# Designs tried in a protein design run: designed miniproteins, single chains, continued (2). Part 96

Each design is a single chain, and the fold is of that chain. pLDDT is the mean over its residues in the fold that is shown.

## One batch from the design tools (miniprotein)

Design m7330
Fold by ESMFold2-Fast:
Structure m7330 (fold): chain A 86 residues (1-86)
Amino acid sequence: ALRLIIEAIRAFKEGNYKEAIALFDKGLSLIKDKSPLLGTFMALANEAIKKGNEEAFRYYRTKFDEILFKYGGKVLSKETGTVKLK
């Protein structure tokens, strides 16, 4: 599971966004506790928007929000790809 997330991050850094998304989806399906990934998805969403990749930003932001809401967090604000918490 964690290996798939690491491979997804590598694919994203290499600009292979389609492969990165597929690897994240597969990795997430195998991980029971997704809360440790909140920081990772926030960082990847910020990196995607910084590079001008709106589709990758929306994907990572959506995964961040889903994990956050499932584990009792709240999204207080959205700022150009950055999610802020209380």
Scores: mean pLDDT 65

Design m7331
Fold by ESMFold2-Fast:
Structure m7331 (fold): chain A 73 residues (1-73)
Amino acid sequence: DEREKLIEELQKRFGLSREDAEFYVEALEKGFSLSAALYILAKKHGASPEFIEFYKRNALKEGVTEEEIEKLL
């Protein structure tokens, strides 16, 4: 199963829990903003504040609200 392989890879490569990996895959499958997804991963993996802000700003420009971004954390 391609979905299961992606979940397993996210857990091993990014240290995500199964719940977080499934959430990320579900968000992408529902056509969620790639910038919003990258913002979540950047924040969870301790990226610099500059990179976190960059992805957040791009997600907002793509029409994602701050409330929607906060719900993804």
Scores: mean pLDDT 73

Design m7332
Fold by ESMFold2-Fast:
Order: structure tokens, then C-alpha cells, then sequence
Structure m7332 (fold): chain A 79 residues (1-79)
């Protein structure tokens, strides 16, 4: 089911963010994932999530908003 896949994707985001020393709330991560799915019709891969979060870290962002994450995911995503 889609809701279970969204929740699994959110858990992956939280895990990778923690590994990279970034903070993001579950609510912000879920909002970014839902916006991504609305735009693309699929959920972001672990590679896309990692690349997006690494980009935000490189930009000096320590606390990630839904908008930060969505924009970064959008930029690293294949069309």
C-alpha cells in the first residue's frame, strides 16, 4: 500500500539524515515525500535521498525543512 511505502521512505530519510549529522522531523520528511510523489508519481530511491541530503549538508543546512528536502530531491531526480 502507498501509505506503508511512504512511511518506509520517511524512515530511510530519517536514518540517512542521522548518519550525515542532519536533523529533520518525521512531519517535514513525510511532507517532502508526499510532494515528491505528487510531482513524479514514484517515491525517491535511497540514492536520491542520500544525494539530496548530502547536497543540503554541503550547503551548510543542519536542520532540514520539507521545502529544503523537496527542492534537493527534485534537483537530483531523473525525469
Amino acid sequence: PLEELIEETVERILRIAKELGLKISREEAEEAVRRFYEKYGFLPSDQQIREALEKLKEEGIKEVSAENLFEALDEVSEK
Scores: mean pLDDT 86

Design m7333
Fold by ESMFold2-Fast:
Structure m7333 (fold): chain A 100 residues (1-100)
Amino acid sequence: DPLGEYQRLMQSLDSELSDLDSQLKNLNKLIKEQEKRGDKETVKRLESAKKILQEIKAVLEESRRRLQELAERGDLTPEKVRELERETLSRIHDILTSDV
């Protein structure tokens, strides 16, 4: 069922995006708190973590958009859904394994 696979992946993407939004809000609060304390090294590390989460969020938003476009065009197949999921996971893996 291509629609069932679409719905599962869409729900997964929505859940992950919601979790990332929560993490980014918490991270922004921590950054402000550490700035008030004058801990410049901790702020720098938190800003680096924020950048990584923002990059992951951009990948997930792109994947969600592409999945919606496939559904709107009637091009939704299990193969295309699986390929999009693989590409998404690969891009996230590359971000997380970056030496930066």
Scores: mean pLDDT 84

Design m7334
Fold by ESMFold2-Fast:
Structure m7334 (fold): chain A 61 residues (1-61)
Amino acid sequence: GEETQKLVAKGIGLILRAIGDSFERGLKEGVKPKPPEESEDPEVKKLYEEGKKLLEEADAL
């Protein structure tokens, strides 16, 4: 339904944002970017985990 579609869109958006933020930080610091799950930045980890939770909620609907 519409609720599932909205949750999927938000979840994917947060995951993509976390990946983008991790990549940008890596480039700025001259180091290879880490996966969002392994990021040392708690904000990047939070975005990734929130995205995953939204996808789990969508699957439960």
Scores: mean pLDDT 74

Design m7335
Fold by ESMFold2-Fast:
Structure m7335 (fold): chain A 78 residues (1-78)
Amino acid sequence: KVIEVLKEAKEKVRQARAEGRLTPEQADLALSYLDGAIEAVKEGRKELAKSLLQNALDITRDVPEVRELLEKALELID
């Protein structure tokens, strides 16, 4: 379930980039952190996954649809 939420967050990041709400650099960095978080979750590395999600959340703070998904993912990881 958490991986599905993170994939949805990636799509919202791409949409925010297309709408000019994130710069290409911000979007690329956020997507990199989200990809890292997905791999960390798959490896059972919960602390690393949380750290990467906090970094993605900081970049996407002003994009509420991304923020809500990342906060949900943090709750699901525990």
Scores: mean pLDDT 87

Design m7336
Fold by ESMFold2-Fast:
Structure m7336 (fold): chain A 75 residues (1-75)
Amino acid sequence: EKYKEFVQKLADLIREFKERLAKATSKEEVQQALDEFYRKLDELIKEAEKVDPEFAKQLKILYDSIKQRLEKLKA
């Protein structure tokens, strides 16, 4: 049951992020949406590690990918 909650939360975060990006008309708004998504994803990983280490491992890979993209955007 907890596993399903994490999957639903992740899907919800991705949907909200995409919706905000579609409405964003400035680089600043895009950056704010990205930073918020990144923070929420980190929190989700911490919760998942306690319940399902396999799922948490997959989330951590996604987190690292997002962080790499963010660094490239900064550079």
Scores: mean pLDDT 75

Design m7337
Fold by ESMFold2-Fast:
Structure m7337 (fold): chain A 70 residues (1-70)
Amino acid sequence: VTEADVAAAIAAVLRDGVLDVDAAAAAVSALTGIPAAAVRDAIVAGIRAAGGRVDTEEALRAIARAVLAL
């Protein structure tokens, strides 16, 4: 699994710049095999690091990196 794969999985559940964190965590957990709770915490940390915006490629890659650092 690559950073681009994780970013794409998160982008697939993004709606009008708003991310359903639980849906994103479930999708990434299914892709990576990492427990959904751990993925959720990493996504939340990544969103905070990105200043709360998730509608850019840079933000999605930063979130993907936080997940893959688990």
Scores: mean pLDDT 78

Design m7338
Fold by ESMFold2-Fast:
Structure m7338 (fold): chain A 85 residues (1-85)
Amino acid sequence: SIKEEIDKVVEELKSLLPDKSEEIDKAVKILTDENASEEEILEAIETLKLIVLTDPNLDEEEKEKAEELLKKLIELAEKYRESLK
């Protein structure tokens, strides 16, 4: 299911960014909420992008991996929201 794929991507992202686990969970909740506004979704995406971009503990390969996971998360969350219509 899309939900299981989201959960897997979120766990992989948290493994790269363990200090940001709570912020990631908060953003994912917004991204998977049918009632979230477009503004809230865009703000959640921006928050996740800034976390990945600005984390000093990620090396170049880990940053590329986190960016790929984030892209996949955004696409899966969009599909999940569409499935709830």
Scores: mean pLDDT 84

Design m7339
Fold by ESMFold2-Fast:
Structure m7339 (fold): chain A 70 residues (1-70)
Amino acid sequence: GSAESAESYYQQGLEFKAKAEANPTDFESWNLAAEAFVKALEADPSHVEARKELEKVSVQELKLVVNSLF
């Protein structure tokens, strides 16, 4: 069901986040992590862990965008 899909996407998000943390300027890895956490929340909007991880990834993506502009 939705809970199973949410957990699968959440685990994928953690894997992409780990790759992104190894190369923090890799926008693709950060975007893949964010996409996976969004899909987890689409499957289960109450998934607190996915929400917290998405917030962390979103902050990092904003920092990368700001740094690329200046």
Scores: mean pLDDT 78

Design m7340
Fold by ESMFold2-Fast:
Formats: C-alpha cells, structure tokens, sequence
Structure m7340 (fold): chain A 100 residues (1-100)
C-alpha cells in the first residue's frame, strides 16, 4: 500500500540517522539530541502503522513540534539538516496518506 511504502522509506531514513550517530564525529550534546530524535521518529513510525487519519495528523504535528525543539539545540548544521529532512518527510507522508 502507499502507507506501507511511505513508512518503509521513513524506516530507511531512521536507519541512516542511526548509522550517522554511530559513525560521525559529534559532540556528546549533539549525540544525545540525535538519539532523542531517533527515538521520536521510531515511536512515530510504530504508531503510524495502525493510526487513523485523525491520529496520524496529531502524531505528525507532535513529532514536528518535538523535533523542531531538538533542532534548535543543535550546534552541528549537518545533524540539523538531516533531522529537518527526516521531519519534513514524516509530515509530508502523513499529509499524503490522509489525502488518499
């Protein structure tokens, strides 16, 4: 389904963030923020699998707010760009699924 394909792509983006966390030379503060962001994306992914359209909108709005707060605390622009991209994708997939 379109939902399954979109969530599979989000899972690939989360895996890329996990690889970046494991391999990149980051400050302890930026590592902690990236770990918190990955946990938020993983929680969103699992909840989104069974969420209604209304629940998915609420989940995407909450994810956006929490990730935006984490991005504001980052000192590394590459980490900020990666989180911004993953966040934008998660919001866009929720909008696309609801529109279907």
Amino acid sequence: SAREAALARLEQLIAALETYLATADLSEEDKKILQEAIALFRAFLEAARTASDEELRALAAELKAKVDELISKLTNPSVADLLQGAKDYAVALADAIVAS
Scores: mean pLDDT 86

Design m7341
Fold by ESMFold2-Fast:
Structure m7341 (fold): chain A 75 residues (1-75)
Amino acid sequence: ATVVDKKSLVGVLLQYARDKGAPEEVIREIEELYKKGASVKEIFDLLEKAGLIDTSNIKVEEVDENTVKVTELPG
């Protein structure tokens, strides 16, 4: 399990989406969600709906407004 700053996690998710060839529109939507103070759950849901990520093996827990705990589940 890794405890990370929310901004850093969103940055990693944005880079992952770009590496997967996501359209700029999807990247912009993620950035807008972050700027609106949306939960990390909403950002993960957007990525899953876009077909860019599978959340079945990832547990995400919000520790506070700016801190998130990410755990990779055994597959």
Scores: mean pLDDT 76

Design m7342
Fold by ESMFold2-Fast:
Structure m7342 (fold): chain A 60 residues (1-60)
Amino acid sequence: NAIISKITNEAKKISKSISDIEEIKEILQKKFLDDLSKLSDDQATEASTLITEILQKNIS
């Protein structure tokens, strides 16, 4: 899924510069609000899970 890949790649990039998981999640929600609204419930759940995993691995 191109949208999920786009959002997760941005999460990974932001996590290199910002260490606050809550701040990164807020940035991603605002930046990708339109893209996120186009995802199905299953795809949105997948994106949320992948973002959380990336941030936990990079900001531990």
Scores: mean pLDDT 77

Design m7343
Fold by ESMFold2-Fast:
Structure m7343 (fold): chain A 68 residues (1-68)
Amino acid sequence: SMDDKIDAWLQEAARETQELIDNNASDEEIEKRLNELRKKGLDLGVDEDFVNSVVSQLRRYIEEQKAA
């Protein structure tokens, strides 16, 4: 179902986000990975506004963690 696909994509996004934080990834790598996550969500047929909202929230979270 679409809900199962969204849940799987969100779990992947959470794992990739944590990996970027743990590895102290560069701003360039962070943007590359967030753009790849956005593309994956859109390719799955997830709503564009929802995908953009999630990516924005992940970007903010990474920024907050790197500033700590």
Scores: mean pLDDT 87

Design m7344
Fold by ESMFold2-Fast:
Structure m7344 (fold): chain A 63 residues (1-63)
Amino acid sequence: EKKKKIEELKNKIREIKLEINKKGTATDEQLKELMELEIELHELEGSEVSVEKIEEHYKSLLE
């Protein structure tokens, strides 16, 4: 079900963001996972944030 998938993606994104916030830094694997999850969420919801902007944001963080 689409709604359940959206909730699961939002929960995963929240958990990773909380872990990053707690540590004050993100690993490359965490940033890649966040990028993938946010792109998938965008595709399912039609988010206002473009896929291109999501990729650019995480690419800048990965250096």
Scores: mean pLDDT 74

Design m7345
Fold by ESMFold2-Fast:
Structure m7345 (fold): chain A 91 residues (1-91)
Amino acid sequence: SQLNQQLIKEIEELLKRIEELIARAREKLARETDPARRELLTRMIRALENSRKRLEEILEKAKAGQLTQQDVSELNDIKRVVDGIEALLQS
């Protein structure tokens, strides 16, 4: 369906955004000397990597036309996590 194709595109764009945020967080971590900020950046990277893995699974289900309401709920949770991390990396 057209709705499913739009959702696939949204997931693919979110995956690109996650990869860009992982790269930025890793670049910041490489330059960071403060232990507390290093731990925060490390946790952000782990959260993004976990989100990427879940999102890849949701993408495969979307391509197969097998998305559940739970998958959509998880997608929305991932969007919130990504938005939160992006805001923290920008501030």
Scores: mean pLDDT 89

Design m7346
Fold by ESMFold2-Fast:
Structure m7346 (fold): chain A 107 residues (1-107)
Amino acid sequence: MAEEAREALLELARAAEAAGATGLAAIARGLAAAMEEAARIPDLDEAARVLTDAARAALRAAGLEEHQPAAESLVRELAARARERGLPLVEVVREWAREVAAQLRAG
């Protein structure tokens, strides 16, 4: 699961860069870097905090701190979906990344 989510996020990052969505690309890379750690955390809220921190760090490194509130909102939404569906956060992140990457490639 974690490897599949990481691969989906890296594909999203490439699609986002090609589309000029630099903030989304940075968020996707940050989430990808933290996927293995998040997958090992059974507590949904703690896993979401790890992902939020990773996305914020990636945005800061890219000079895109203005997008940090959007990244926090995104992770909160994904965590809510995971809770509602009774799925691991990593699975919901994988599905989200695949869907958004497909939308970006379609134009």
Scores: mean pLDDT 88

Design m7347
Fold by ESMFold2-Fast:
Structure m7347 (fold): chain A 62 residues (1-62)
Amino acid sequence: MENARKAIEELLDLADTDPAAFQAVGDELGAWLRERGIAPGGGEHSGQARDAVLEWLKERAE
């Protein structure tokens, strides 16, 4: 949870400091979610996407 917060804060900082890096991170997340078979729509995917995003952010936070 704390690792995810730090990763989110860094992403927000990148959006202002390095837009290119921020876009690259967004693209990586999108590809990572696709690998897990997570797609928008159907209601249940909302919870799966949330958990997957948190896992991905924790991984990036090291």
Scores: mean pLDDT 63

Design m7348
Fold by ESMFold2-Fast:
Structure m7348 (fold): chain A 55 residues (1-55)
Amino acid sequence: MSLDEKREEVLARVKELAPEKYEKIKEELDRMEKTESEENFELYLDILFQELDAA
């Protein structure tokens, strides 16, 4: 899965499971993408994806 695909999937899951957090998480992901390395951004997406999948 590409980084764009992972980002889209995480945001889709947030919309479904916790729509009230969508705006904040989207802003955080946009910030992370601009300020963090690609490796750190992917790790953050993987952690969020795992947490959302477990919930």
Scores: mean pLDDT 77

Design m7349
Fold by ESMFold2-Fast:
Structure m7349 (fold): chain A 72 residues (1-72)
Amino acid sequence: GAAAAAEAARRRAKLEAIRKAVELAEKKLGKVLDVKIEDVGETKMRITVTTVGGKAVFEADVLTGEVELVEV
C-alpha cells in the first residue's frame, strides 16, 4: 500500500545519505576504516566516518536527504 511505499522511500533516502557521507569522507580524508550511524531525534541521523586521515561527523536530514559536514 501507500504506507509501505513511503517507508521504502525513507529507507532508501537514509541509505543514500550514508553513501554520500562515506564518499565525501573518503575523498577528503582517505581510506574509510569504520562507519557509525546513529538516529538523533525524529528528523536527523548522525553519520560518523573514521578514516586513515581522521574522523568526520555528518548530520543528515531524513526528510530532505541533505547531508552536512559538522566536524572534522
Scores: mean pLDDT 79

Design m7350
Fold by ESMFold2-Fast:
Structure m7350 (fold): chain A 66 residues (1-66)
Amino acid sequence: SKLEELTKRAREAGRRGDFEAMAEAQEEALATLPPDKAAHLKALSKDIADKLRAIGDEFQEELLKR
């Protein structure tokens, strides 16, 4: 219910590139979870973000080489 709505709000914000709204919705969603699960999900989200940034950097570098 509320967690589902917050998750949907975060996904929609991310889709439109509003990363501040996405982060706010994610923090609200994490606050409804036990601390251990929230910490695990935060670690996964950070890992995903770091990998996505690295791929983006590599893509940009390849484009600029030509």
Scores: mean pLDDT 76

Design m7351
Fold by ESMFold2-Fast:
Structure m7351 (fold): chain A 67 residues (1-67)
Amino acid sequence: RRREAARRLLERMRSGDQTVTPEEIELAREAEPLVEEEAERIRKEKLRGGEEEVEERVRRVLERAAE
């Protein structure tokens, strides 16, 4: 059953399984809405991490300029 497979995929995503492919997520989200929600949550967390890295780089440049 598609929904059962989607629920198993959702459990794998929650456990941080790196073998989950974007294609599996796309197919599963139609059967289990929580898959789409979890994928959006992960995407936002990664975006936040990227912004944090940029902020750190800017801080380092400003510190060097002050010397």
Scores: mean pLDDT 67

Design m7352
Fold by ESMFold2-Fast:
Structure m7352 (fold): chain A 85 residues (1-85)
Amino acid sequence: MSIAERALRLAEEALRRAEELLREAERTGSVPKERILELEITIGMALIELGVAKMLNEISEEERKRIEELLREAQEKLERIKKLS
């Protein structure tokens, strides 16, 4: 798997987890801090892989924009989860 493919996969996983946790937070008013931390770690890992792909010039502009959009959405949901919890 390329570095860009790893970054995309991690970004997609981060958004999926963020959507699940936001749904839980909206339903219950509480999310375990460990699950919030796991989401933060996944976002961080995706950002590192994206940074490496950019530095090595092993990512297209289209791939970069898509990954950055997914990570922005995940980050926005993470901030909402933290406000609800």
Scores: mean pLDDT 87

Design m7353
Fold by ESMFold2-Fast:
Structure m7353 (fold): chain A 103 residues (1-103)
Amino acid sequence: MEVEVYVAATGDSDSPEAIERLRKAAEEALRDAGLEVVSTKVIRKPGKATVIVRGRGEATLEDLERIVQKLVDAGASRAVATAIKDGEVVARASFENGQPLPA
């Protein structure tokens, strides 16, 4: 199904290297799922950074779960992937502090 995918990944480091690793992992995860990367935003705070990537294309819940897992593998302490169609959330996968969150 054609959706917009919003990915937010937070790491416990504000170092340029850690932020760039997380950003690349997020963008690569979306491309590997067959999604077009539309935009990337980085929000930096002392000791933390959040990377927000917007994608567009076809995605399943399993694709979102793989995106979240790839972000965790890249060092994210918190990751959420949300698929939106016609303004409605149709699927979500998430992870926080070593525990998967309900989709």
Scores: mean pLDDT 81

Design m7354
Fold by ESMFold2-Fast:
Structure m7354 (fold): chain A 86 residues (1-86)
Amino acid sequence: MTELQRREMEASVRLLKAAVDYVMSRKQGDTAGTVAALRALRDEAVETYEEVERIYLSQGDLKKAEQARKDKERVEADLDREIAAL
């Protein structure tokens, strides 16, 4: 198990917690609160992938750094579409 694998696991846990908050807010029927929670989830996801990219860059793994950046762009676009649909 590498330090990078541990950081990826930690990132997944933070994203899961943010996703749970979003789901709970949505179930309460608060549209404004749901939008706010979804934006918080997007921001957490972006920051998490940016940290992963920096770690890979610091270790010279340019391919994994590029993959993390692409994953960030995809997740950001997906969450922005969800926000726009509310």
Scores: mean pLDDT 78

Design m7355
Fold by ESMFold2-Fast:
Structure m7355 (fold): chain A 78 residues (1-78)
Amino acid sequence: EIVHSEESRELAREIADRLLLAMGLDEEGAKELLKEGKITEEEYELMLKAKKASEAGDGKTMMEYFKKYVELREERKK
């Protein structure tokens, strides 16, 4: 039961990483996470900045914003 839930979360994280690598950050997905209280407004803004950098072809800046997003999420879990 709990193990199954954790496996599903791991799969969701892997899918999110693949979406990031594909530079296919879904703004609607980010809005849903914000609506569910899974991310903060600051985290949401970082995702939007990463998507904007991706659309500009700046993969390095996109990864930097996503790294900040991940760091903020991890800080909230500590």
Scores: mean pLDDT 63

Design m7356
Fold by ESMFold2-Fast:
Structure m7356 (fold): chain A 58 residues (1-58)
Amino acid sequence: SQEEAQRQELKSRLQSTLTEEVNKLVIKAGMAAFFGEHAEADQLFQEADEIEQQNLAA
């Protein structure tokens, strides 16, 4: 769907500019979501997003 395409595009864009630490968190979040641990995945995604925001502001 269109929304799935947008999420995939966002991940690709993040991969091109993310620091090693942020990439590591995004991968962990994806694994947690794959295993159905959505609460853990959401927490990891938010942590990665917070670090990404700090990097963009630097």
Scores: mean pLDDT 70

Design m7357
Fold by ESMFold2-Fast:
Structure m7357 (fold): chain A 66 residues (1-66)
Amino acid sequence: GPLAERGREAILAASGGKKTLSVREAAAALNAVGAPISPEEVRRMAGGKKRVTLGEAGGIAMGLLG
């Protein structure tokens, strides 16, 4: 949906062209588009990892936003 696409665009922008971003960067990008999530929740969803791939972060955006 439109909200999930905004989440994916925010994540891509936050990545700065990198293939991964930190859980803090991913959480900040999702919060900026209205998805209330903490870095701790992103880390939990990513299996305890400190960094997430663009695909993993996009999956979280789709789950939260539609």
Scores: mean pLDDT 81

Design m7358
Fold by ESMFold2-Fast:
Structure m7358 (fold): chain A 68 residues (1-68)
Amino acid sequence: GKEILEALVEKAKELGKRLGIDPEVLVEIAKRIAAKDEDGALRILLEVNDPRYYEAATELSRLRKELE
């Protein structure tokens, strides 16, 4: 629900600062992961084509599963 989305958005902002990547792009990826929109998340990852975003997306996906 909304609680999972909020947790993923906050984690995305933290990961953006830690990894030195765009937190707004990570927040959009986090929203797609929270919605279980795997195709939407993958599309963003392919557009940025940066391994740091793939690593962050993996951590966000793990957090989503932990919160279920």
Scores: mean pLDDT 84

Design m7359
Fold by ESMFold2-Fast:
Structure m7359 (fold): chain A 75 residues (1-75)
Amino acid sequence: SLLAQTSVATLTRIKGVGEETAKRLVEAGLTSIAQVAAASVEELQKIEGIGEEKAREIRKGAAELAKAVALAEGP
C-alpha cells in the first residue's frame, strides 16, 4: 500500500525508529508523526518491541519532529 509505505518512510525520520518499529506503529494505526507524538507512553508500549524507555524516546522524538514541520508550514 502506498499509504503504508509513505507512513513507514516518514516514521523512520523519528530518532530511535527503524523500519521494523515504523511498520509496527503503522500496523497499530499510528500513520503520522503527529499521531505518534499524541500517543501516550502506555499506548506505545502495547506495540511489540517497544518498552517504556523506548516509548518515551519515540514520543519525544516525534513531538520534536512535528514541531519542526509545523514551523516550516506556517500557521
Scores: mean pLDDT 76

Design m7360
Fold by ESMFold2-Fast:
Structure m7360 (fold): chain A 68 residues (1-68)
Amino acid sequence: AELAEKAAEAAKDSPAAKKAAEEAARYGRQGNWVEAAEKAQMAGSGALADGNEEGMEYAKKASFEAAK
């Protein structure tokens, strides 16, 4: 939970990444886990494109938590 909140805060400073994370959550609720994973990767790529090292690290942590 803590790492997911940190990832959301990191995405907050990048509107595109935040939007992708919101869409990933929406697809997850619909049971479309494949699409949700794709959107989550897009959010991570957006953070990397911005050169946000801490956002990248939180995105990795969130991916590991989601894989549980």
Scores: mean pLDDT 58

Design m7361
Fold by ESMFold2-Fast:
Structure m7361 (fold): chain A 79 residues (1-79)
Amino acid sequence: MAEELAERALEYMREHPVELDLPPGADTQAAADAAIAEVEKRFGKEGVEAVNLLMQRLGSTTPGARLAAAKAVLRVLEE
């Protein structure tokens, strides 16, 4: 369920440094949008819901935080 995915992704972020693998000069907002689109494409609406719940738990709406949340959800779902 999306809540459990969000909690697992939050635990992953607590245990591992947030890694933003951005090329030099990358647009962080565009990268965040692309990562969220990848979550939706691969895991559907439940994956996107997990990203939204994780963002709510983090209390942050910055592009970097959104990118980190989407990447954490992707890592947890990919195992």
Scores: mean pLDDT 74

Design m7362
Fold by ESMFold2-Fast:
Order: C-alpha cells, then structure tokens, then sequence
Structure m7362 (fold): chain A 83 residues (1-83)
C-alpha cells in the first residue's frame, strides 16, 4: 500500500541519518573531540526517539521526515566542525 511505502521511506531516512551520526561520532573520537562525539551520540538517540514515536503513531510521515531532516542538518554542521 502507499502507506507502507511512506513508512519505508521514513525508516530508510532514519537509517541514513543514524549512520551519519555514527560516522561523525567515530571521526570525533579519533580526533580527541569528546564534546562533538557526545553531541553526535545525542543526535543518534534523538533519531531513535523520532523513529519510535513514528512507529507508535505519534508522528505523521511528514513530521518524522521534517524532524529527521533537522537532525541531518545538525550532523552536517558537526561534521564540518571536526573535518
């Protein structure tokens, strides 16, 4: 169904953003930047919370998508800070 496709797209975006957070955390750890590593970990925890709220019907696909995009933007800023 179209609803299954919308759910799948949100879950794939969540996986991509979570993977981005993991990579930023690993780069920060290797550079000795404990503050950025902690921030990346917190953003990954936020992704998990968003996905749980989406699966529980507390967020629409549009709301989940927008919140994941906001986390992605924050991760891009952190990545630029550690590179």
Amino acid sequence: SSEVLEETKVLFKGLAVSSHAYLVEKIAIKKGDQQTAKQAQALRDQVNSILQQFKNGQLTPQQADAQLDAISAKLTALEKQVL
Scores: mean pLDDT 89

Design m7363
Fold by ESMFold2-Fast:
Structure m7363 (fold): chain A 92 residues (1-92)
Amino acid sequence: MAPDIEMRSDSLSELSEEEIKAAFEAARERAVEFVRKIAEAGDIEKAKEAAELVKKEFEELIKLTPEEMKEYAEKMRDEAIKEMEKIIKEAE
């Protein structure tokens, strides 16, 4: 229920696998939707900048993710990148 959870390895290690998966799924959906709204508004440059920030945030979260969940986290990152790139390209 905390809206600002600091994604540290010590904090993430307290979460179940299901909670970690749900958090990454929610992060992916939110990131894609955020970039989509910016791109659809015609701010392609800002959409690209937002996608870069999202990529950086996923990289930091993966560093703090338990080893057994890192592969899942990397897949979520890659899917988010793929969807964001598609949205930006379609909006150009």
Scores: mean pLDDT 75

Design m7364
Fold by ESMFold2-Fast:
Structure m7364 (fold): chain A 93 residues (1-93)
Amino acid sequence: AEELLEKAKEHADKAVEAAKKGDKESMDKHLSEVFDIIVKLLEDGHVEHAKEAGKYLYQAVGKILGLQGASQDEIDKILQQGLAYIDKLAAEA
């Protein structure tokens, strides 16, 4: 679980760096890897670790949206919806 959390954080950070460079393909790949880790953690019953990985994902998404010119209100709404979705998946696991 801890190794997957570390990988989730690394992929989230790499997604932000790719976004800063305008590399959308690498950005999407790294965001997808974080989501895959969340799913694996939920399948293995590591609910709290999956929620933590979800925070890494949506923190990265928020930073990327900010780089793309989204307002703080838009970012907050998307983060709230995304984290609520992860919480729902975790409750169903």
Scores: mean pLDDT 81

Design m7365
Fold by ESMFold2-Fast:
Structure m7365 (fold): chain A 95 residues (1-95)
Amino acid sequence: SIADSLADALLEKPLAGKKASDFVTPEELRVLREIAGLSDEEALKKLEELYKNPTPENVFAASLYRFVLNLTNGDKELAVQVVKRVAEKILALEE
């Protein structure tokens, strides 16, 4: 899918040879796990909430959502799918 292709492009360079811990804290990884487990509609609601009020634990997810939203020219549905796919791939890097 387009979301999978975009997620792969985003992860290929910055995550090459890295572990999840090189990019996110355990607290941030927990937020990514939550988002990956939600429906697209629930994940969108959560990401919009984090985007408006980012905390240290949420800053990675909020920043990623903003970046992808800009990359997709404001396509929130596609942006949430890309963020969920990125979250799934980062979770796959944890040991």
Scores: mean pLDDT 76

